Designed miniproteins, single chains, continued (3). Designs and how they scored, part 15

Each design is a single chain, and the fold is of that chain. pLDDT is the mean over its residues in the fold that is shown.

## One batch from the design tools (miniprotein)

Design m8488
Fold by ESMFold2-Fast:
Structure m8488 (fold): chain A 65 residues (1-65)
Amino acid sequence: GAQASALVNKLSSSGDAETALNVIKEVLDSATSAEVTEIANLLSEHYGATISASELSEAVSVLSG
């Protein structure tokens, strides 16, 4: 959806989108809801973009489908 597209665009702008998305997918496969929120916050800080936990979950669903 729109949230997944926004996340992919944010990460693609950074040049490391594919690597970042693969790491995110592996972490989310075993992460708690609190950990997903922390990961979204860390990505927001690292890439200078606002990434929510729901955007992160939707992006992983798109990559898995």
Scores: mean pLDDT 65

Design m8489
Fold by ESMFold2-Fast:
Structure m8489 (fold): chain A 103 residues (1-103)
Amino acid sequence: SDQLLEEARRLLRRAGELLDEAEALLSKPDPTQDDLRQAQRLLDRARKLLVEASQLVDEAERQGAPDEQVTSLRQELGRLDDRLSTLDARLDRLTRQLQAQLS
């Protein structure tokens, strides 16, 4: 339904904003432990929104939503999932580097 697709779009937009905030923290020259903890919380929130958006897209498809709209939203989901995975890897790398410096 139009309502499910519109809600999915809102969640994807919010997830993108959270990923932008996390990327800004992880792109600092010398991120602090607090910066990395904040980035982790932002990535966890984005992951939850992407799961919720995926469920809404699946339900919309089951209700006969247009294939073009479902496909477009699944492509956006995949793009944001790829971005989240890249930022998770960066966070893990920076966390290990910071721990090595403080140990």
Scores: mean pLDDT 90

Design m8490
Fold by ESMFold2-Fast:
Structure m8490 (fold): chain A 88 residues (1-88)
Amino acid sequence: SSEVKAYIDRLIATLQRLIAELQAQLARETDPRARALLQRMIQAHQDFIAELQAARDANASMAEVEAIVRRRWAELQRLAQELAAVLA
């Protein structure tokens, strides 16, 4: 539906902004552990966008998109917690 596609497009735009912020942080980071986690977080966001684009092209239902968001969000939360622990 147009509503599902609009939701996906907003998610992709948000993830692209977050990638830009993570890339800026990576450019300033000197800790090799934090750098590795930032690179993994950037890749995870890129993979999330790729899966959302595939779902958009496949005319996925809202339930299918919500399942993707739940799974990918859990991955991003784990990486963010690992990064927070390294930077503490």
Scores: mean pLDDT 92

Design m8491
Fold by ESMFold2-Fast:
Structure m8491 (fold): chain A 71 residues (1-71)
Amino acid sequence: MAALLEKIEAEAERRAKEMVDFIRNEREKIDADPVLRAIYGPLLLLPEEKQLEAALELVRQELLALAAENA
């Protein structure tokens, strides 16, 4: 169990960093696209230090749900 949680946290950190990098680099595209703005807009409204935390929580929830379905 602990090893699985460590792998989930490592994967969540990787995906969260990718998500934060995407929203920071593609902000103009996100603002122009109503679908992307609805998905990522709330993260962009947060201070930069909180964006990574919010992205980590979103990815962690998705990975935990996926792991539970396959347990």
Scores: mean pLDDT 76

Design m8492
Fold by ESMFold2-Fast:
Structure m8492 (fold): chain A 96 residues (1-96)
Amino acid sequence: NQGIRHLDLALRHIGTAIGYLRNGDIDLAIQQAQRAIQHLRQAQQLSPQISQLVQQAIQHVQQGIDRARQGDIDGAIQSLRQAGLLVRQARDLLLS
């Protein structure tokens, strides 16, 4: 399923962004978070039934980016973790 593949890629990019934030590589973390948003938008287009969960996940990724830019690393990681939970829920919905 193409939608599931894009959700899995988004999860990978979210995880990598969190790793970069923990290492202080803020610009690399933001780039990974932006790639996650691109994959989430593709998943939403391919699978309209997950649209609400994906839109919420995108909002949390954007909050993570904003917090990272402000130097709130803990808040950025929290926002990205919340996005990851929503992406997993969207993935589970496509498997049901």
Scores: mean pLDDT 92

Design m8493
Fold by ESMFold2-Fast:
Structure m8493 (fold): chain A 70 residues (1-70)
Amino acid sequence: SMEEKRKRNREKMETEIRLLFEGVELVLRGELDVSIAELTERVGISKGTFYRHFRSKENLLSVARGFAGL
């Protein structure tokens, strides 16, 4: 249904936003050596969920730099 689709899209957006904000914090703090395992633990998601949103840590950090105006 449209309601189920909206809920799934909302959950997907919420995860992507949390990952993006964590990436922005890492960039602003200069903590670029954080592992995917530590990053996903901080956000409270699996590595599999991470790779559904971003191809790599470098991909996330690149998007985060753009969002931060860097």
Scores: mean pLDDT 83

Design m8494
Fold by ESMFold2-Fast:
Structure m8494 (fold): chain A 60 residues (1-60)
Amino acid sequence: SETYRATHPIVLPSNPPVHVEPGDLLTLYPDGTVETQDGRRVQLSPATIRALKAYSLEPV
């Protein structure tokens, strides 16, 4: 797993939607699961994860 910090507000596509604030930590798992700092988990496509890593996340 890898830990990243959000650089922008992110809305993760779940029901209900999960809102991530700038500065929040996200853990990315090899299976495409993203875990928020408060323990919520969302499964994302590889394309969505690549986009987040490119534009909205920084490594910690």
Scores: mean pLDDT 83

Design m8495
Fold by ESMFold2-Fast:
Structure m8495 (fold): chain A 65 residues (1-65)
Amino acid sequence: GSNELLGRFYEAVKARDAEAVAEILAQMDDEQFARARQFFEGVFDVDTSSLSREEFIALAKELLA
């Protein structure tokens, strides 16, 4: 379900697993992705609202590496 992918995303971010985060984000629908983006923005204190999905995934990988 929707909450399962978000749970996996939170665990991968906490583990600093950039590859897992990218794979999970790529599988998300628009609602899941928006919630994942909001969580990431809160954790890293960044505004990603101007970024596309692909640009956000690339930034997330860089910040977690």
Scores: mean pLDDT 84

Design m8496
Fold by ESMFold2-Fast:
Structure m8496 (fold): chain A 64 residues (1-64)
Amino acid sequence: SARAEAAAAAGERVAQRIVEGLRAQGREATGTAELVDEDTVRITLVVDGRTYTNYLTAGEALAM
């Protein structure tokens, strides 16, 4: 759905903001977001070689 695609894109923006903040502190960071279901976005961050996973609802991602 258009809302799910918008939520995934919003999650990607959230991931990139976190990555930029970490890189500004001199850390190695990458991040992605992907749609898990119609209302759930998974954010995956790799920071200094360690993987962190966070979940946002579509509403939470769109509110950020």
Scores: mean pLDDT 85

Design m8497
Fold by ESMFold2-Fast:
Structure m8497 (fold): chain A 66 residues (1-66)
Amino acid sequence: MEELEERIEELREREKKLQEERKKNGGRLSKELLEEEVEVGVEMVEIAVELTVARREEERERRLRE
């Protein structure tokens, strides 16, 4: 779980850099940066799903051990 949270922080930093680049160019990104923005978005969704599954599994195991 902590590893997934660390990856989310890394993706947020990448998103922040992309937003700064967008602001410098009056809201416009190059094709390469636009593709990176999409990639970051996809990875964020994937990690959110993995984090949800991991939390549910951890909660289930806690209840079974009690």
Scores: mean pLDDT 76

Design m8498
Fold by ESMFold2-Fast:
Order: sequence, then C-alpha cells, then structure tokens
Structure m8498 (fold): chain A 62 residues (1-62)
Amino acid sequence: DQVKTQFELAKKLAMEKAAKEGEELKEQVEKQFDEIEKLGPDEMLKTSLDLFKKWTEEALKA
C-alpha cells in the first residue's frame, strides 16, 4: 500500500519533469514505470526511494 503510493507519486513527479522536455519523453517515462511496477513491490520501492533521494538532494543543493 505505502509502496504503491510512493511509486505513484514518484511516477507523477517524473512524468511532470519529463513533460517539460516533451510529450514523447513523458510517454517513455510512463512506460518505464509500468515495467518497473510489473517487476514487483521491491523494485517499485527501490525506484521511488532512489528518485526521491536524488530529487531531495538536488533541491537542497539548489
């Protein structure tokens, strides 16, 4: 439940970032997240945590 919620939030933020570069990249990001979701909750959690950590560190460095 929390894993899926974190993953959906990471997907939304990644797609929003990709949309600034173009709709094609947004679609690619969406497909990549769908493939990761297919791999199961461990990969979903790892992907979400890695992205949030990266984005948080980037924001703090600003």
Scores: mean pLDDT 78

Design m8499
Fold by ESMFold2-Fast:
Structure m8499 (fold): chain A 83 residues (1-83)
Amino acid sequence: SALQRFGRIALQQGVANQSQVQNGINFVQSMLDQGVSGSQFRQRMNQNTSIPSRLHGAMYYIFSQTQAGQPISDDTLRDLINR
């Protein structure tokens, strides 16, 4: 899944530990399951201290593409995680 690819890339780049990555994955899945808006997603993500801000761009990318039925690119995930 895109969330598992995201987790692998974040761990390989050393930008987050396993717990932080799992918190990010769980957060995106929970927001998708709840059907929240993009603005609600960003607001809740910014308030979550268990997720490094460096992961926020990639998490929002996964959320927005999944809601739009659009493909999720590993190259885009790598670029967003490196920012």
Scores: mean pLDDT 88

Design m8500
Fold by ESMFold2-Fast:
Structure m8500 (fold): chain A 64 residues (1-64)
Amino acid sequence: ALRNTAEQWAAVLLSEAGLEPKGLVLNQMAEFIEKQLKAGADTSTILAEGRKKIETYKETGHLL
């Protein structure tokens, strides 16, 4: 399912950045990825934008 795929990608991206893939940040990241998948974005674009959001989160404490 699309939601399961988004959660799986979110967990991988958070883990590779040294963050625990749980709680609000996992849900927010999964929601972002799900929206990108629904919009027809390619895998490389989703991963690049996801990594940028995680960088912002590490800097500001906010994913949005």
Scores: mean pLDDT 80

Design m8501
Fold by ESMFold2-Fast:
Structure m8501 (fold): chain A 96 residues (1-96)
Amino acid sequence: NEEEAQKLVEQAEELIEQMKKSLKEMITAVNNNDDSAFNKAVAQFEELLSQLKEIAAQLEKLGKFEEADKIRLEAEIMEGIGLIIVGVYNLIKSKL
């Protein structure tokens, strides 16, 4: 179903924009030494990442392999960026 696939791609694009916002909130929380804000932003990011991976799986079930692979790659890149930010946060906390 082409209409269903298009809707899933649009949902993925929205999730990626929300994930970018969560990454910015994580960085802001690190700079402000705000552990509560950091943990909240991480939890939001992980939920969005899970939803993005589910959309890729749904696209694959629809035979949209190229779209699924693109979204999966974007999810992997975003996950990697998130892990770097978490690593930096932990390093800062361990030195003080």
Scores: mean pLDDT 89

Design m8502
Fold by ESMFold2-Fast:
Structure m8502 (fold): chain A 95 residues (1-95)
Amino acid sequence: MEEALREAEELAQRIMDIADELLKQGKISKKEASEIQALAASLWMATRLAADRGDEEAVRKAVEKLKEALELLEKGDVEGAKETLEEAIKELQER
């Protein structure tokens, strides 16, 4: 649990950092950067709440989705990354 929770925090921060970098490079809009950062922060918060409930499966699923979103952003698939984060947040909120 603790290891997975730490990994989720690090991945969420990396996603937010990449969104800021893409904005600085003029590759995405300020709106897109803000949306990605808000989604990453929201997923981290939902993951933290799942961990507080002892839902280890939800935490592991969140880590998987954060990794997927990070890979999509690194490939320049901004919409795919946003959709992945939105899906993960909904799945965690329904539990």
Scores: mean pLDDT 85

Design m8503
Fold by ESMFold2-Fast:
Structure m8503 (fold): chain A 96 residues (1-96)
Amino acid sequence: DLEELQKRYEEGDYLELLERLVEELKKAGWEVKLEVSEDGKVTFYFRGSLVDEENKTLTFEIRLTGSVEKVVQALTEIQKKIAEEQATELKVELEE
């Protein structure tokens, strides 16, 4: 939820939000990794695909590296783009 992501980001609870997102995505059978480096940077990686009733495949590959705030902001923007565009493929990379 975009509004919940924005609220959590403003409350400074964004790392917990990312950890919960990773758990839910893994539970759904997606390839997800969340790593925190020694300098406090976060790497979020997500890859998966869905096949609809018309055999259309929707694929995602997202790799974000940066501060927790930057990663949450990028995920919020990606969620908005998916909702607006109904894209069949999404690949996003962010590195700081």
Scores: mean pLDDT 64

Design m8504
Fold by ESMFold2-Fast:
Structure m8504 (fold): chain A 77 residues (1-77)
Amino acid sequence: MEMELEIEKGVFEVGLAVALRLKDNKFMAKILKKAAKTFKKLGYTDAAKKFEELAKLAEEGASVEDVYKKAMELLDE
């Protein structure tokens, strides 16, 4: 639960940081989709929906920096 969530947060933080450095919208979207699936599986349905929305924005060409900021805010919940 809390320990499992903390490990998953760390994995996604690294993935998001790599996507930000690469300025890669497609990679950012992939990380966010994996986060959404993982959080849904862990029972965090509201967080999963927000990650799905961010993945869609990244796929549509939204700023990688803006998407990263919002994703990190969600992980801080």
Scores: mean pLDDT 78

Design m8505
Fold by ESMFold2-Fast:
Parts: C-alpha cells; sequence; structure tokens
Structure m8505 (fold): chain A 82 residues (1-82)
C-alpha cells in the first residue's frame, strides 16, 4: 500500500515535470522567435497562446507531450545555433 502510493506519487511527479518542461520549451521557443524576428505584440501573444494550447491539448497524452517537448527543444536549439 505505501509502496503503491509512492509509485503513484512518482508517476504524478514525472508527468508534472514533463508538463513543466513542455511549457518551458514553448515559452523559450516563442521568446527566441520574438528576439530574432521582432514580432509585434499581437503576433507574439498569438504564438504564445498557440504553443500553450498545443501543450494543454496533450496534457493527458504522455507520449504525445514527450514528442511535442522534444520538437520544441529541438527548435529552440536550432534557433540558438543560428
Amino acid sequence: SSARRKEERERVIRHTALVLRAIGAAIEYVLLRQRREGLDDDTYRALMQKEFDRVNKLRDDEEGLERLTEELERRVAELRAE
């Protein structure tokens, strides 16, 4: 029972960490684009909302959220390298 509760807590913590990682990558991606492209406030807000909506839609899909996070982190790395 206590071991099962620990495993469930660890699962919730891992999923929460993945969600936070996805949100962090999405924010960094939009901020890097804003810096490079000089996006106006409306475009910046629309892009931030779009990426946030993408993360939110995959909140209960761990595999999909992991793939989205990897995509965003790759795009962040590409923008940093340019």
Scores: mean pLDDT 85

Design m8506
Fold by ESMFold2-Fast:
Structure m8506 (fold): chain A 102 residues (1-102)
Amino acid sequence: SLYDHLSEEEKEKWELTELALKAALAELLLPKATEEEKKEELEKIYKENMKKLEEKIGKEEAEKAIELAKEALRRLQELVAAGAPEEELKKLLEELIKKIGE
C-alpha cells in the first residue's frame, strides 16, 4: 500500500491533512444540508475529526489546519470550474499536505 512506503513524518502529515479535509468539508457542506439527518451526520463528522486533530496537535493548530483545508477546498472548486488539468489539482493537495505538516 502507499502508506507502507511513507516515512513516519510523511504518514503523520497525511493523517493530519485527511482529518483537516474531512472536518473542513463537513463544515462547508453543513449550510447546504436540507435534511435534518444529513445535518446531524455532518456535525458529527466535523466534531469527530476536530477532536482527533486537537488530540494530535492542540486546539489552536487544529483550527489553523481546518482553515487551511477550507481555503484549499475553495481553490479546488475554482480550479475544477476553470477546467484546470490534473497536475494543478495534485499540486494544490501537495502544498496543503506540506503546510499542515509545518
Scores: mean pLDDT 81

Design m8507
Fold by ESMFold2-Fast:
Structure m8507 (fold): chain A 94 residues (1-94)
Amino acid sequence: SASRERVVAAARRLHEEAGEQLRARLSEISPLEVVSMLVAMGASPRDLAAYAGIAVGSLSTEAGALAVLRALAEDPRLPPELRALLRELISLYE
């Protein structure tokens, strides 16, 4: 899907451009901040909602942001290091 391609591309860009910053701030960064970073990297809110199987309005909630992070953590097209980082972030909110 075009939405999946844009989200995966945005997540790869996030890892390349801000992966070290994300790792350094892991205990301080919220799931909502990660969603905002993905939007800045080129994934629209509609793309992220379609990717996670949620309503667009849910992206402004912690539960909706976590759904996006869980979908990314399970996507084999993303680097293993990014998936591990996302799983660690998710664990801080469960």
Scores: mean pLDDT 87

Design m8508
Fold by ESMFold2-Fast:
Structure m8508 (fold): chain A 90 residues (1-90)
Amino acid sequence: MEEKIVELIEEAVRIAERSGTKEAAQLALEIAKYAITNLKNPSIETVNRLIGLALRAIGLELDAKDEPAPQEDIERLRKLGEEVKKLIAS
């Protein structure tokens, strides 16, 4: 389960990187923060990977253009966030 959550967040950060927008980076960061705060007893490896992904999303937000994200990217990011929430709730 932890591996799948990390993979979904890696995909979210990848979408934010391709988007190059603050909105996409913020959504990817929210997903990573949700996982960090809501995972019960994650391994040290998982915690380190999630922190790394959150830091990457912060960097993307700082470097990103303040322009609207493509609607497709927002929809994909929201679906990834819902899947992460579902996996953590199970």
Scores: mean pLDDT 87

Design m8509
Fold by ESMFold2-Fast:
Formats: sequence, C-alpha cells, structure tokens
Structure m8509 (fold): chain A 68 residues (1-68)
Amino acid sequence: MTLDELIEEVEREIERNKETNPDLAELGRKVLEMLRKIKEENTEEVREEELKRLEEWLRERRAEKAAA
C-alpha cells in the first residue's frame, strides 16, 4: 500500500465512523495528520516503517468494527 492509498483508506474510515463512532473518527484524523507530515518530509525509510504500522492499526480498527 502506498502512502497516498493509506491516506485515502484513513479518510474513508473517518467518513464511515463520523456517525457511528466519532471518537474513532477523531483518532483517524490524528493518523491522517501524521501521514501528511510523513509525506511532506519525504523520508523514505520512516515512510515505509510508519506505513506498515498505520496499515496494521487500520486493519485492527476495521476488525474491531466488524466484531462489534
């Protein structure tokens, strides 16, 4: 997953959670800010590590939502 693709996924999760879980949407916005900062800094090594962590975080949030 590219940084741009991850940003889009986070934005979609924010939209999905706006009505049903505003706290999760707020967390998503913080993640989105972090992703934008990484993109601005153009640090390839940090980008790949952070992308993997954020992808795992997003996957966990989706799994929790599906279980709830």
Scores: mean pLDDT 70

Design m8510
Fold by ESMFold2-Fast:
Structure m8510 (fold): chain A 90 residues (1-90)
Amino acid sequence: RAEELARELARELEALTRAQAEAAGIPIESLEVTAEVRGDEVVVTSTVTLPEEVMLKEFGPEAKSSTFTTTLTFPASDLEALIAATRAAL
């Protein structure tokens, strides 16, 4: 059901994010991806924490936070297509 597909999407997105970070040579201190079904929508939340060294190099000493949170909302009907697209990108 949609709940299982949302969980699968979160796992695939986490794998893709880690693979992209490795390819770019960017170390990740922590990464959490969650997905919730809310009626006809799926809310995906990604929280990434980068090491202090990376923050200094890429953003400079005035960077406000090493933690970045992104929230995306999709129709639940798009879950299967999004999972397929994420796997294709991996």
Scores: mean pLDDT 75

Design m8511
Fold by ESMFold2-Fast:
Structure m8511 (fold): chain A 71 residues (1-71)
Amino acid sequence: MKQQLADAAYRLAKRLGASDEAAQELATFVANGATEGTVGGVHFKLVPLEDGSVALAAWRGRDAQVAVVPA
Protein backbone atom coordinates (compact mmCIF):
# COMPACT_ATOMS: atom_id res chain seq x y z
CA MET A 1 0.00 0.00 0.00
CA LYS A 2 2.53 2.70 1.04
CA GLN A 3 4.70 2.15 -2.07
CA GLN A 4 1.61 2.37 -4.31
CA LEU A 5 0.57 5.59 -2.53
CA ALA A 6 4.10 7.01 -2.89
CA ASP A 7 4.14 6.15 -6.62
CA ALA A 8 0.72 7.81 -7.04
CA ALA A 9 1.91 10.91 -5.14
CA TYR A 10 4.94 11.23 -7.44
CA ARG A 11 2.80 10.89 -10.58
CA LEU A 12 0.19 13.44 -9.40
CA ALA A 13 2.89 15.93 -8.34
CA LYS A 14 4.55 15.63 -11.77
CA ARG A 15 1.16 16.15 -13.49
CA LEU A 16 0.75 19.34 -11.41
CA GLY A 17 4.09 20.67 -12.71
CA ALA A 18 6.33 19.83 -9.74
CA SER A 19 10.07 19.36 -10.27
CA ASP A 20 11.52 15.85 -10.00
CA GLU A 21 13.08 16.81 -6.64
CA ALA A 22 9.79 18.12 -5.19
CA ALA A 23 7.83 15.12 -6.55
CA GLN A 24 10.36 12.68 -5.00
CA GLU A 25 10.26 14.54 -1.66
CA LEU A 26 6.44 14.42 -1.60
CA ALA A 27 6.51 10.68 -2.46
CA THR A 28 9.02 10.13 0.38
CA PHE A 29 6.70 11.90 2.87
CA VAL A 30 3.82 9.62 1.79
CA ALA A 31 6.07 6.50 1.98
CA ASN A 32 7.04 7.54 5.55
CA GLY A 33 3.38 7.72 6.62
CA ALA A 34 2.44 11.37 6.07
CA THR A 35 -1.33 11.70 5.47
CA GLU A 36 -1.17 15.36 4.38
CA GLY A 37 1.45 17.95 3.53
CA THR A 38 2.91 20.46 1.06
CA VAL A 39 6.07 20.28 -1.06
CA GLY A 40 7.02 22.77 -3.78
CA GLY A 41 3.54 24.34 -3.81
CA VAL A 42 1.85 20.94 -4.26
CA HIS A 43 -0.57 20.06 -1.44
CA PHE A 44 -1.73 16.51 -0.75
CA LYS A 45 -4.15 14.64 1.48
CA LEU A 46 -4.91 10.94 1.95
CA VAL A 47 -8.54 9.95 2.64
CA PRO A 48 -9.29 6.37 3.76
CA LEU A 49 -12.39 4.98 2.03
CA GLU A 50 -15.01 2.56 3.43
CA ASP A 51 -13.87 -0.32 1.16
CA GLY A 52 -10.27 -0.17 2.49
CA SER A 53 -8.93 1.79 -0.49
CA VAL A 54 -7.25 5.20 -0.10
CA ALA A 55 -7.96 8.33 -2.12
CA LEU A 56 -4.90 10.52 -2.69
CA ALA A 57 -5.82 14.11 -3.55
CA ALA A 58 -3.12 16.50 -4.75
CA TRP A 59 -3.54 20.11 -5.84
CA ARG A 60 -1.56 23.18 -6.88
CA GLY A 61 -3.37 26.50 -7.17
CA ARG A 62 -6.64 25.74 -8.99
CA ASP A 63 -5.46 22.43 -10.50
CA ALA A 64 -6.41 19.21 -8.69
CA GLN A 65 -5.73 15.51 -9.31
CA VAL A 66 -7.08 12.45 -7.48
CA ALA A 67 -5.94 8.82 -7.53
CA VAL A 68 -7.59 5.90 -5.73
CA VAL A 69 -5.24 3.17 -4.52
CA PRO A 70 -7.04 -0.14 -3.81
CA ALA A 71 -6.58 -2.07 -0.57
Scores: mean pLDDT 81

Design m8512
Fold by ESMFold2-Fast:
Structure m8512 (fold): chain A 70 residues (1-70)
Amino acid sequence: SVSDELKEIAEKFNLELEKNIDKLTEEEIEEIKRELGEYKDEVENAPEEKRKEKVEEFKKKVEELIKKMK
């Protein structure tokens, strides 16, 4: 399900955030969490026919956030 995919993406993101937590400022952490929340909202608010596309967009955005942390 979409919910299961979002959970797996969030778990992967949280592991990477924990790994890089000492490299990030409080402001950077807040910005990253805000962006993640906005991306997740886009998936949840998407019509059923677009959810698969929005999940793929969410994955790409999360990968870019992870790169930003490194």
Scores: mean pLDDT 78

Design m8513
Fold by ESMFold2-Fast:
Structure m8513 (fold): chain A 90 residues (1-90)
Amino acid sequence: ITPEQIRAAYERALARPEAEGLKPLTDEDFEEIAKNIKNRVELAGFIIAKNGFGIPGRLVVEGKDISHLSEKERRVAAVARAFLEELDAL
């Protein structure tokens, strides 16, 4: 997939109401994802880290219980999951 397709998927994920207040990614970030990120756990972790959180990407991919996380952490996890869903639709 191309960096442009990845950007479009992320922008669709950010357009969801739960994504309000989260940080957009740069063109450099989309290029890195297209070239270097090999699996969904790494991708989810990248999105979470770019928003300033240390939640394991595996929690998002495996659908683990996240009720113990803060509201903002849960929203970041939801956006990462939405992004994976948008990429799977490409």
Scores: mean pLDDT 74

Design m8514
Fold by ESMFold2-Fast:
Structure m8514 (fold): chain A 80 residues (1-80)
Amino acid sequence: DSAQEVQDLVNSIVSKVLPLLDSKGQKALQDVADEIKQNASTTSSAEAAFRLGKTINDNSSDEQTYQSHGVIEEEVSKHL
């Protein structure tokens, strides 16, 4: 994947998932998204999606994680 494709995927996931999360989840997601974007040239789209999903799971409720997982899957399918 190109660095631009990874950045676009991360931005798309974040913009759609942020409204589903509380303040703790939002901060954790933004922090990880910024780290992934900083390393976009060495990060695959699959790795980016996995890391974002794991961060949501570790910092959000089961319901928020379930809803966010659906968004991540849809965004990945559009870019792959």
Scores: mean pLDDT 83

Design m8515
Fold by ESMFold2-Fast:
Structure m8515 (fold): chain A 83 residues (1-83)
Amino acid sequence: MKITYEAESLEGDGKEGDKINANGADKFTFKDLKTGELFTVTSTELKNISGSEDGTSLPGKGAIVEITFDGGTLTSFKILKGG
C-alpha cells in the first residue's frame, strides 16, 4: 500500500553531520503535517533514494518534505521547502 506524507523535518539534537551515514546508524524524524504522526527514516534509506552517499541535500530542521512509502519501503523523497 502506498502512503505519501507531507512532513516537517524534526532533525534530532546532537547531529554534527552534513553527511549520510553509510551503515544507516543516523535517523531523521519527521512529523506528518496532516495527522501529526511521527515517523523515522534512516540515512541509508535517504541515501538510496537520493542516489548519493555524501554531501547530499539532507532536510534541515524545519524543512518540509514529501515522502512516499510502499509497503513500508521508502520509494520517493522530495524537499518541498528548505529549513
Scores: mean pLDDT 64

Design m8516
Fold by ESMFold2-Fast:
Structure m8516 (fold): chain A 62 residues (1-62)
Amino acid sequence: MTVTDPGSGEVVEAGQTWVDSQTGAVITLLEDGRWRVTPARPGAEPLLFSYDEDGNLVELPL
């Protein structure tokens, strides 16, 4: 699975990890299409997201 990074315009592959230039969050596109996001703050826990059927980004349980 590939996605275009909105910050850089680069095509990213599933399993790739990068740092968001706007927030500093660490983002990984998982092979099942889910997004793992770790905020750039001390003690931040990773959050898991997916797009729902309406195209909204929904937080999933870990």
Scores: mean pLDDT 65

Design m8517
Fold by ESMFold2-Fast:
Structure m8517 (fold): chain A 70 residues (1-70)
Amino acid sequence: MEEVAQQVEEEASRAALALPPFRTREEAEAAGAKLAQQFEARYPELEVTLTPGRVGDAYVITRVAVRPRP
């Protein structure tokens, strides 16, 4: 379980890094939610969270967390 969560976290982090910077927090949040939903559809036993943050004048995904669902 933990090994799979780690692999999914690495893949989600790579996917998040491939996203362009966004002009608004809402756009970054929507893109992060879409990615999280895609990974959770493949791994329903996992909870995927992508957190947007501000870098300069842009918003990017700054944190990716993957854990087993309770």
Scores: mean pLDDT 80

Design m8518
Fold by ESMFold2-Fast:
Order: C-alpha cells, then structure tokens, then sequence
Structure m8518 (fold): chain A 62 residues (1-62)
C-alpha cells in the first residue's frame, strides 16, 4: 500500500543515521525484501544501498 513508500523513506533515514539493522528490518517488513538482502546492503556501510533496498521493497509492494 501507500504506506510502503513512507516506510522506505524511514528505512533510508535509519541507514543515514547509522542504524543499518533497523533499516534492513523495516525494508523487509514493509516491502517483502528478504532480511538477508536488506541487511547485506546496509552492512556495506552505504546509506544509498540501504535506501535502494527500501525503495525496491516499496516499489514491489505497490
């Protein structure tokens, strides 16, 4: 639903502040992206990777 995009933005913000685990969990819960993929993207230390995982999850959910 529409809330998936907002959840994606929030996950990206969490990654920006360095909370990569929360970012990965949010992407998984609200977008259906496997936790494994979201977590690995965030663990690369890239806010862009975390934001991408969240965006892909939101886009797929819509």
Amino acid sequence: GAGAQEAGRAAGAAAERGDYEAAAKMATLFGGVPLEQGRRAAERGSTAAGALAATMAGDRGL
Scores: mean pLDDT 57

Design m8519
Fold by ESMFold2-Fast:
Formats: C-alpha cells, structure tokens, sequence
Structure m8519 (fold): chain A 110 residues (1-110)
C-alpha cells in the first residue's frame, strides 16, 4: 500500500538520521538513548503528516509548513538535552534536505 511505502521511506530516513547523529557526536549512553527516543517521535510525526497529506490531498505548501514545524521542534528538543548549537544547526540543515527528498519520493508514489 502507499501508506506502507511511506512508512518504509520514513524508517530508512530515521535509521540514517540516528547513524548521522552518532557519527557526528561522541554522545553518552544516556544521550544516545534520549536522541533515539526523540528521533522515533520525530519519525512518527513525519509519517502521520505524510499519510494525512496523501489521504486529504494537502498542498505541497501545507506539507512543507507542517514538516518544517516538526524540524523546529526536534531541533529545540536536541538543544534541551544538551547537544551543542553548532551541531544542531548542521542536523537541521541535513533534515531540510532529507525532508525535500522525502516529499519528492512520496509525490512519485502518489
């Protein structure tokens, strides 16, 4: 199903994000667990937005706005657990690129 394909795409992006953060930062075991939980929540929210967009034929502008709000929330949560601002800015930039690619791939499926 299209929803299953969207979930698979987001799961792929989730795994890449965790690997990227772990490669970028020498995190404590506690911070690694916190990051993984935050990434899981972020991925679930992104999945819900993309599925809602397909089901309710949301505009690209509405989808971009919703996903940008989730990126902003995730970035703030990373700051709240003590990740350095410079690294969070870089992660935010990577997420912007990943989000545009994810939207493009979902549009190709629909």
Amino acid sequence: SLEAEIRALVDEARDLLIATINDLLDLSPEQRAQVEALVDDYAARVTAILIDAVRNKKSRAEVLAALQAEIDRFAQQLLDIGLPEEDVVWIRMQLHGTTLELIRRVEELA
Scores: mean pLDDT 88

Design m8520
Fold by ESMFold2-Fast:
Structure m8520 (fold): chain A 89 residues (1-89)
Amino acid sequence: LAEALEAAAVREAEELGLDPAEAAALAREAAAALRRELAPLPPAERARLEARLAEVARLAAEGDAYRERAVALEDEVLAEFAALLARAR
């Protein structure tokens, strides 16, 4: 999950001419927030859900049918990136 979000955020930042290192840090924070929400689940269920979310993120690059779910996660990472930039100014 964290690796998939980080890779997506870095690629987007590079295409937009933004700092990829900052985008990667924000993606890791977003992944940590998601893991906190999943923490109450049994380890086996948590692992399956994390793997499924990572697969959805991967498939978003390949097909429109899966894109809408992965876009929500990508939008969250980008929103945190924008908020951090606004706060740093």
Scores: mean pLDDT 65

Design m8521
Fold by ESMFold2-Fast:
Structure m8521 (fold): chain A 94 residues (1-94)
Amino acid sequence: MEKEELKAKAQQLWGEALSIFEQTKAEMLASSLEEAEKIAKDGRERLQKLMDQAIEYVKQADPDATAGAQKAKEDAEKAFEMAAAEALEELRKK
């Protein structure tokens, strides 16, 4: 793949990861507390897999950008854990 195609693939996978983040949050808020914990676990695993694939494409297209992509993944994982904790707390109030 050309560098531009690799960058496009990375952007697509990152976008899919963000969609999984939003979808997981919405599904958690619509579920029971017990089911929400399972949804969070499944969403976390899917998010990590998509971001890891995106980072591999970044690494192939521009190795110098890899550290930035890895930090973005860590920041996204922290944001996911915060959102998941907030959703679980909201469900506990029901």
Scores: mean pLDDT 84

Design m8522
Fold by ESMFold2-Fast:
Structure m8522 (fold): chain A 91 residues (1-91)
Amino acid sequence: SEQELLERLELILSRPPEGLVLPETSGLAQLALEILADPSASERLRLLAVRLLGKFVEKEYALPVLEEVAATDPSEAVREEARREIARLRA
């Protein structure tokens, strides 16, 4: 369910990134991309997917996706979150 997915993503986002190994981060990157590609995904799910990309995905892979989301996502809130993550990663 969406509620179970939201709870899982929020729990993952509460953990330090050094707690995850490469196969786990690869799986999280794929999950985030699947959420952002799904037109039925809620704004809340897409916001968490953006945060997950910024926190756990290597910046050279996360940045192109975040830039596309910032330019194309139908939600201004999601586009703004992507811009915040881009700024953080480039700092």
Scores: mean pLDDT 79

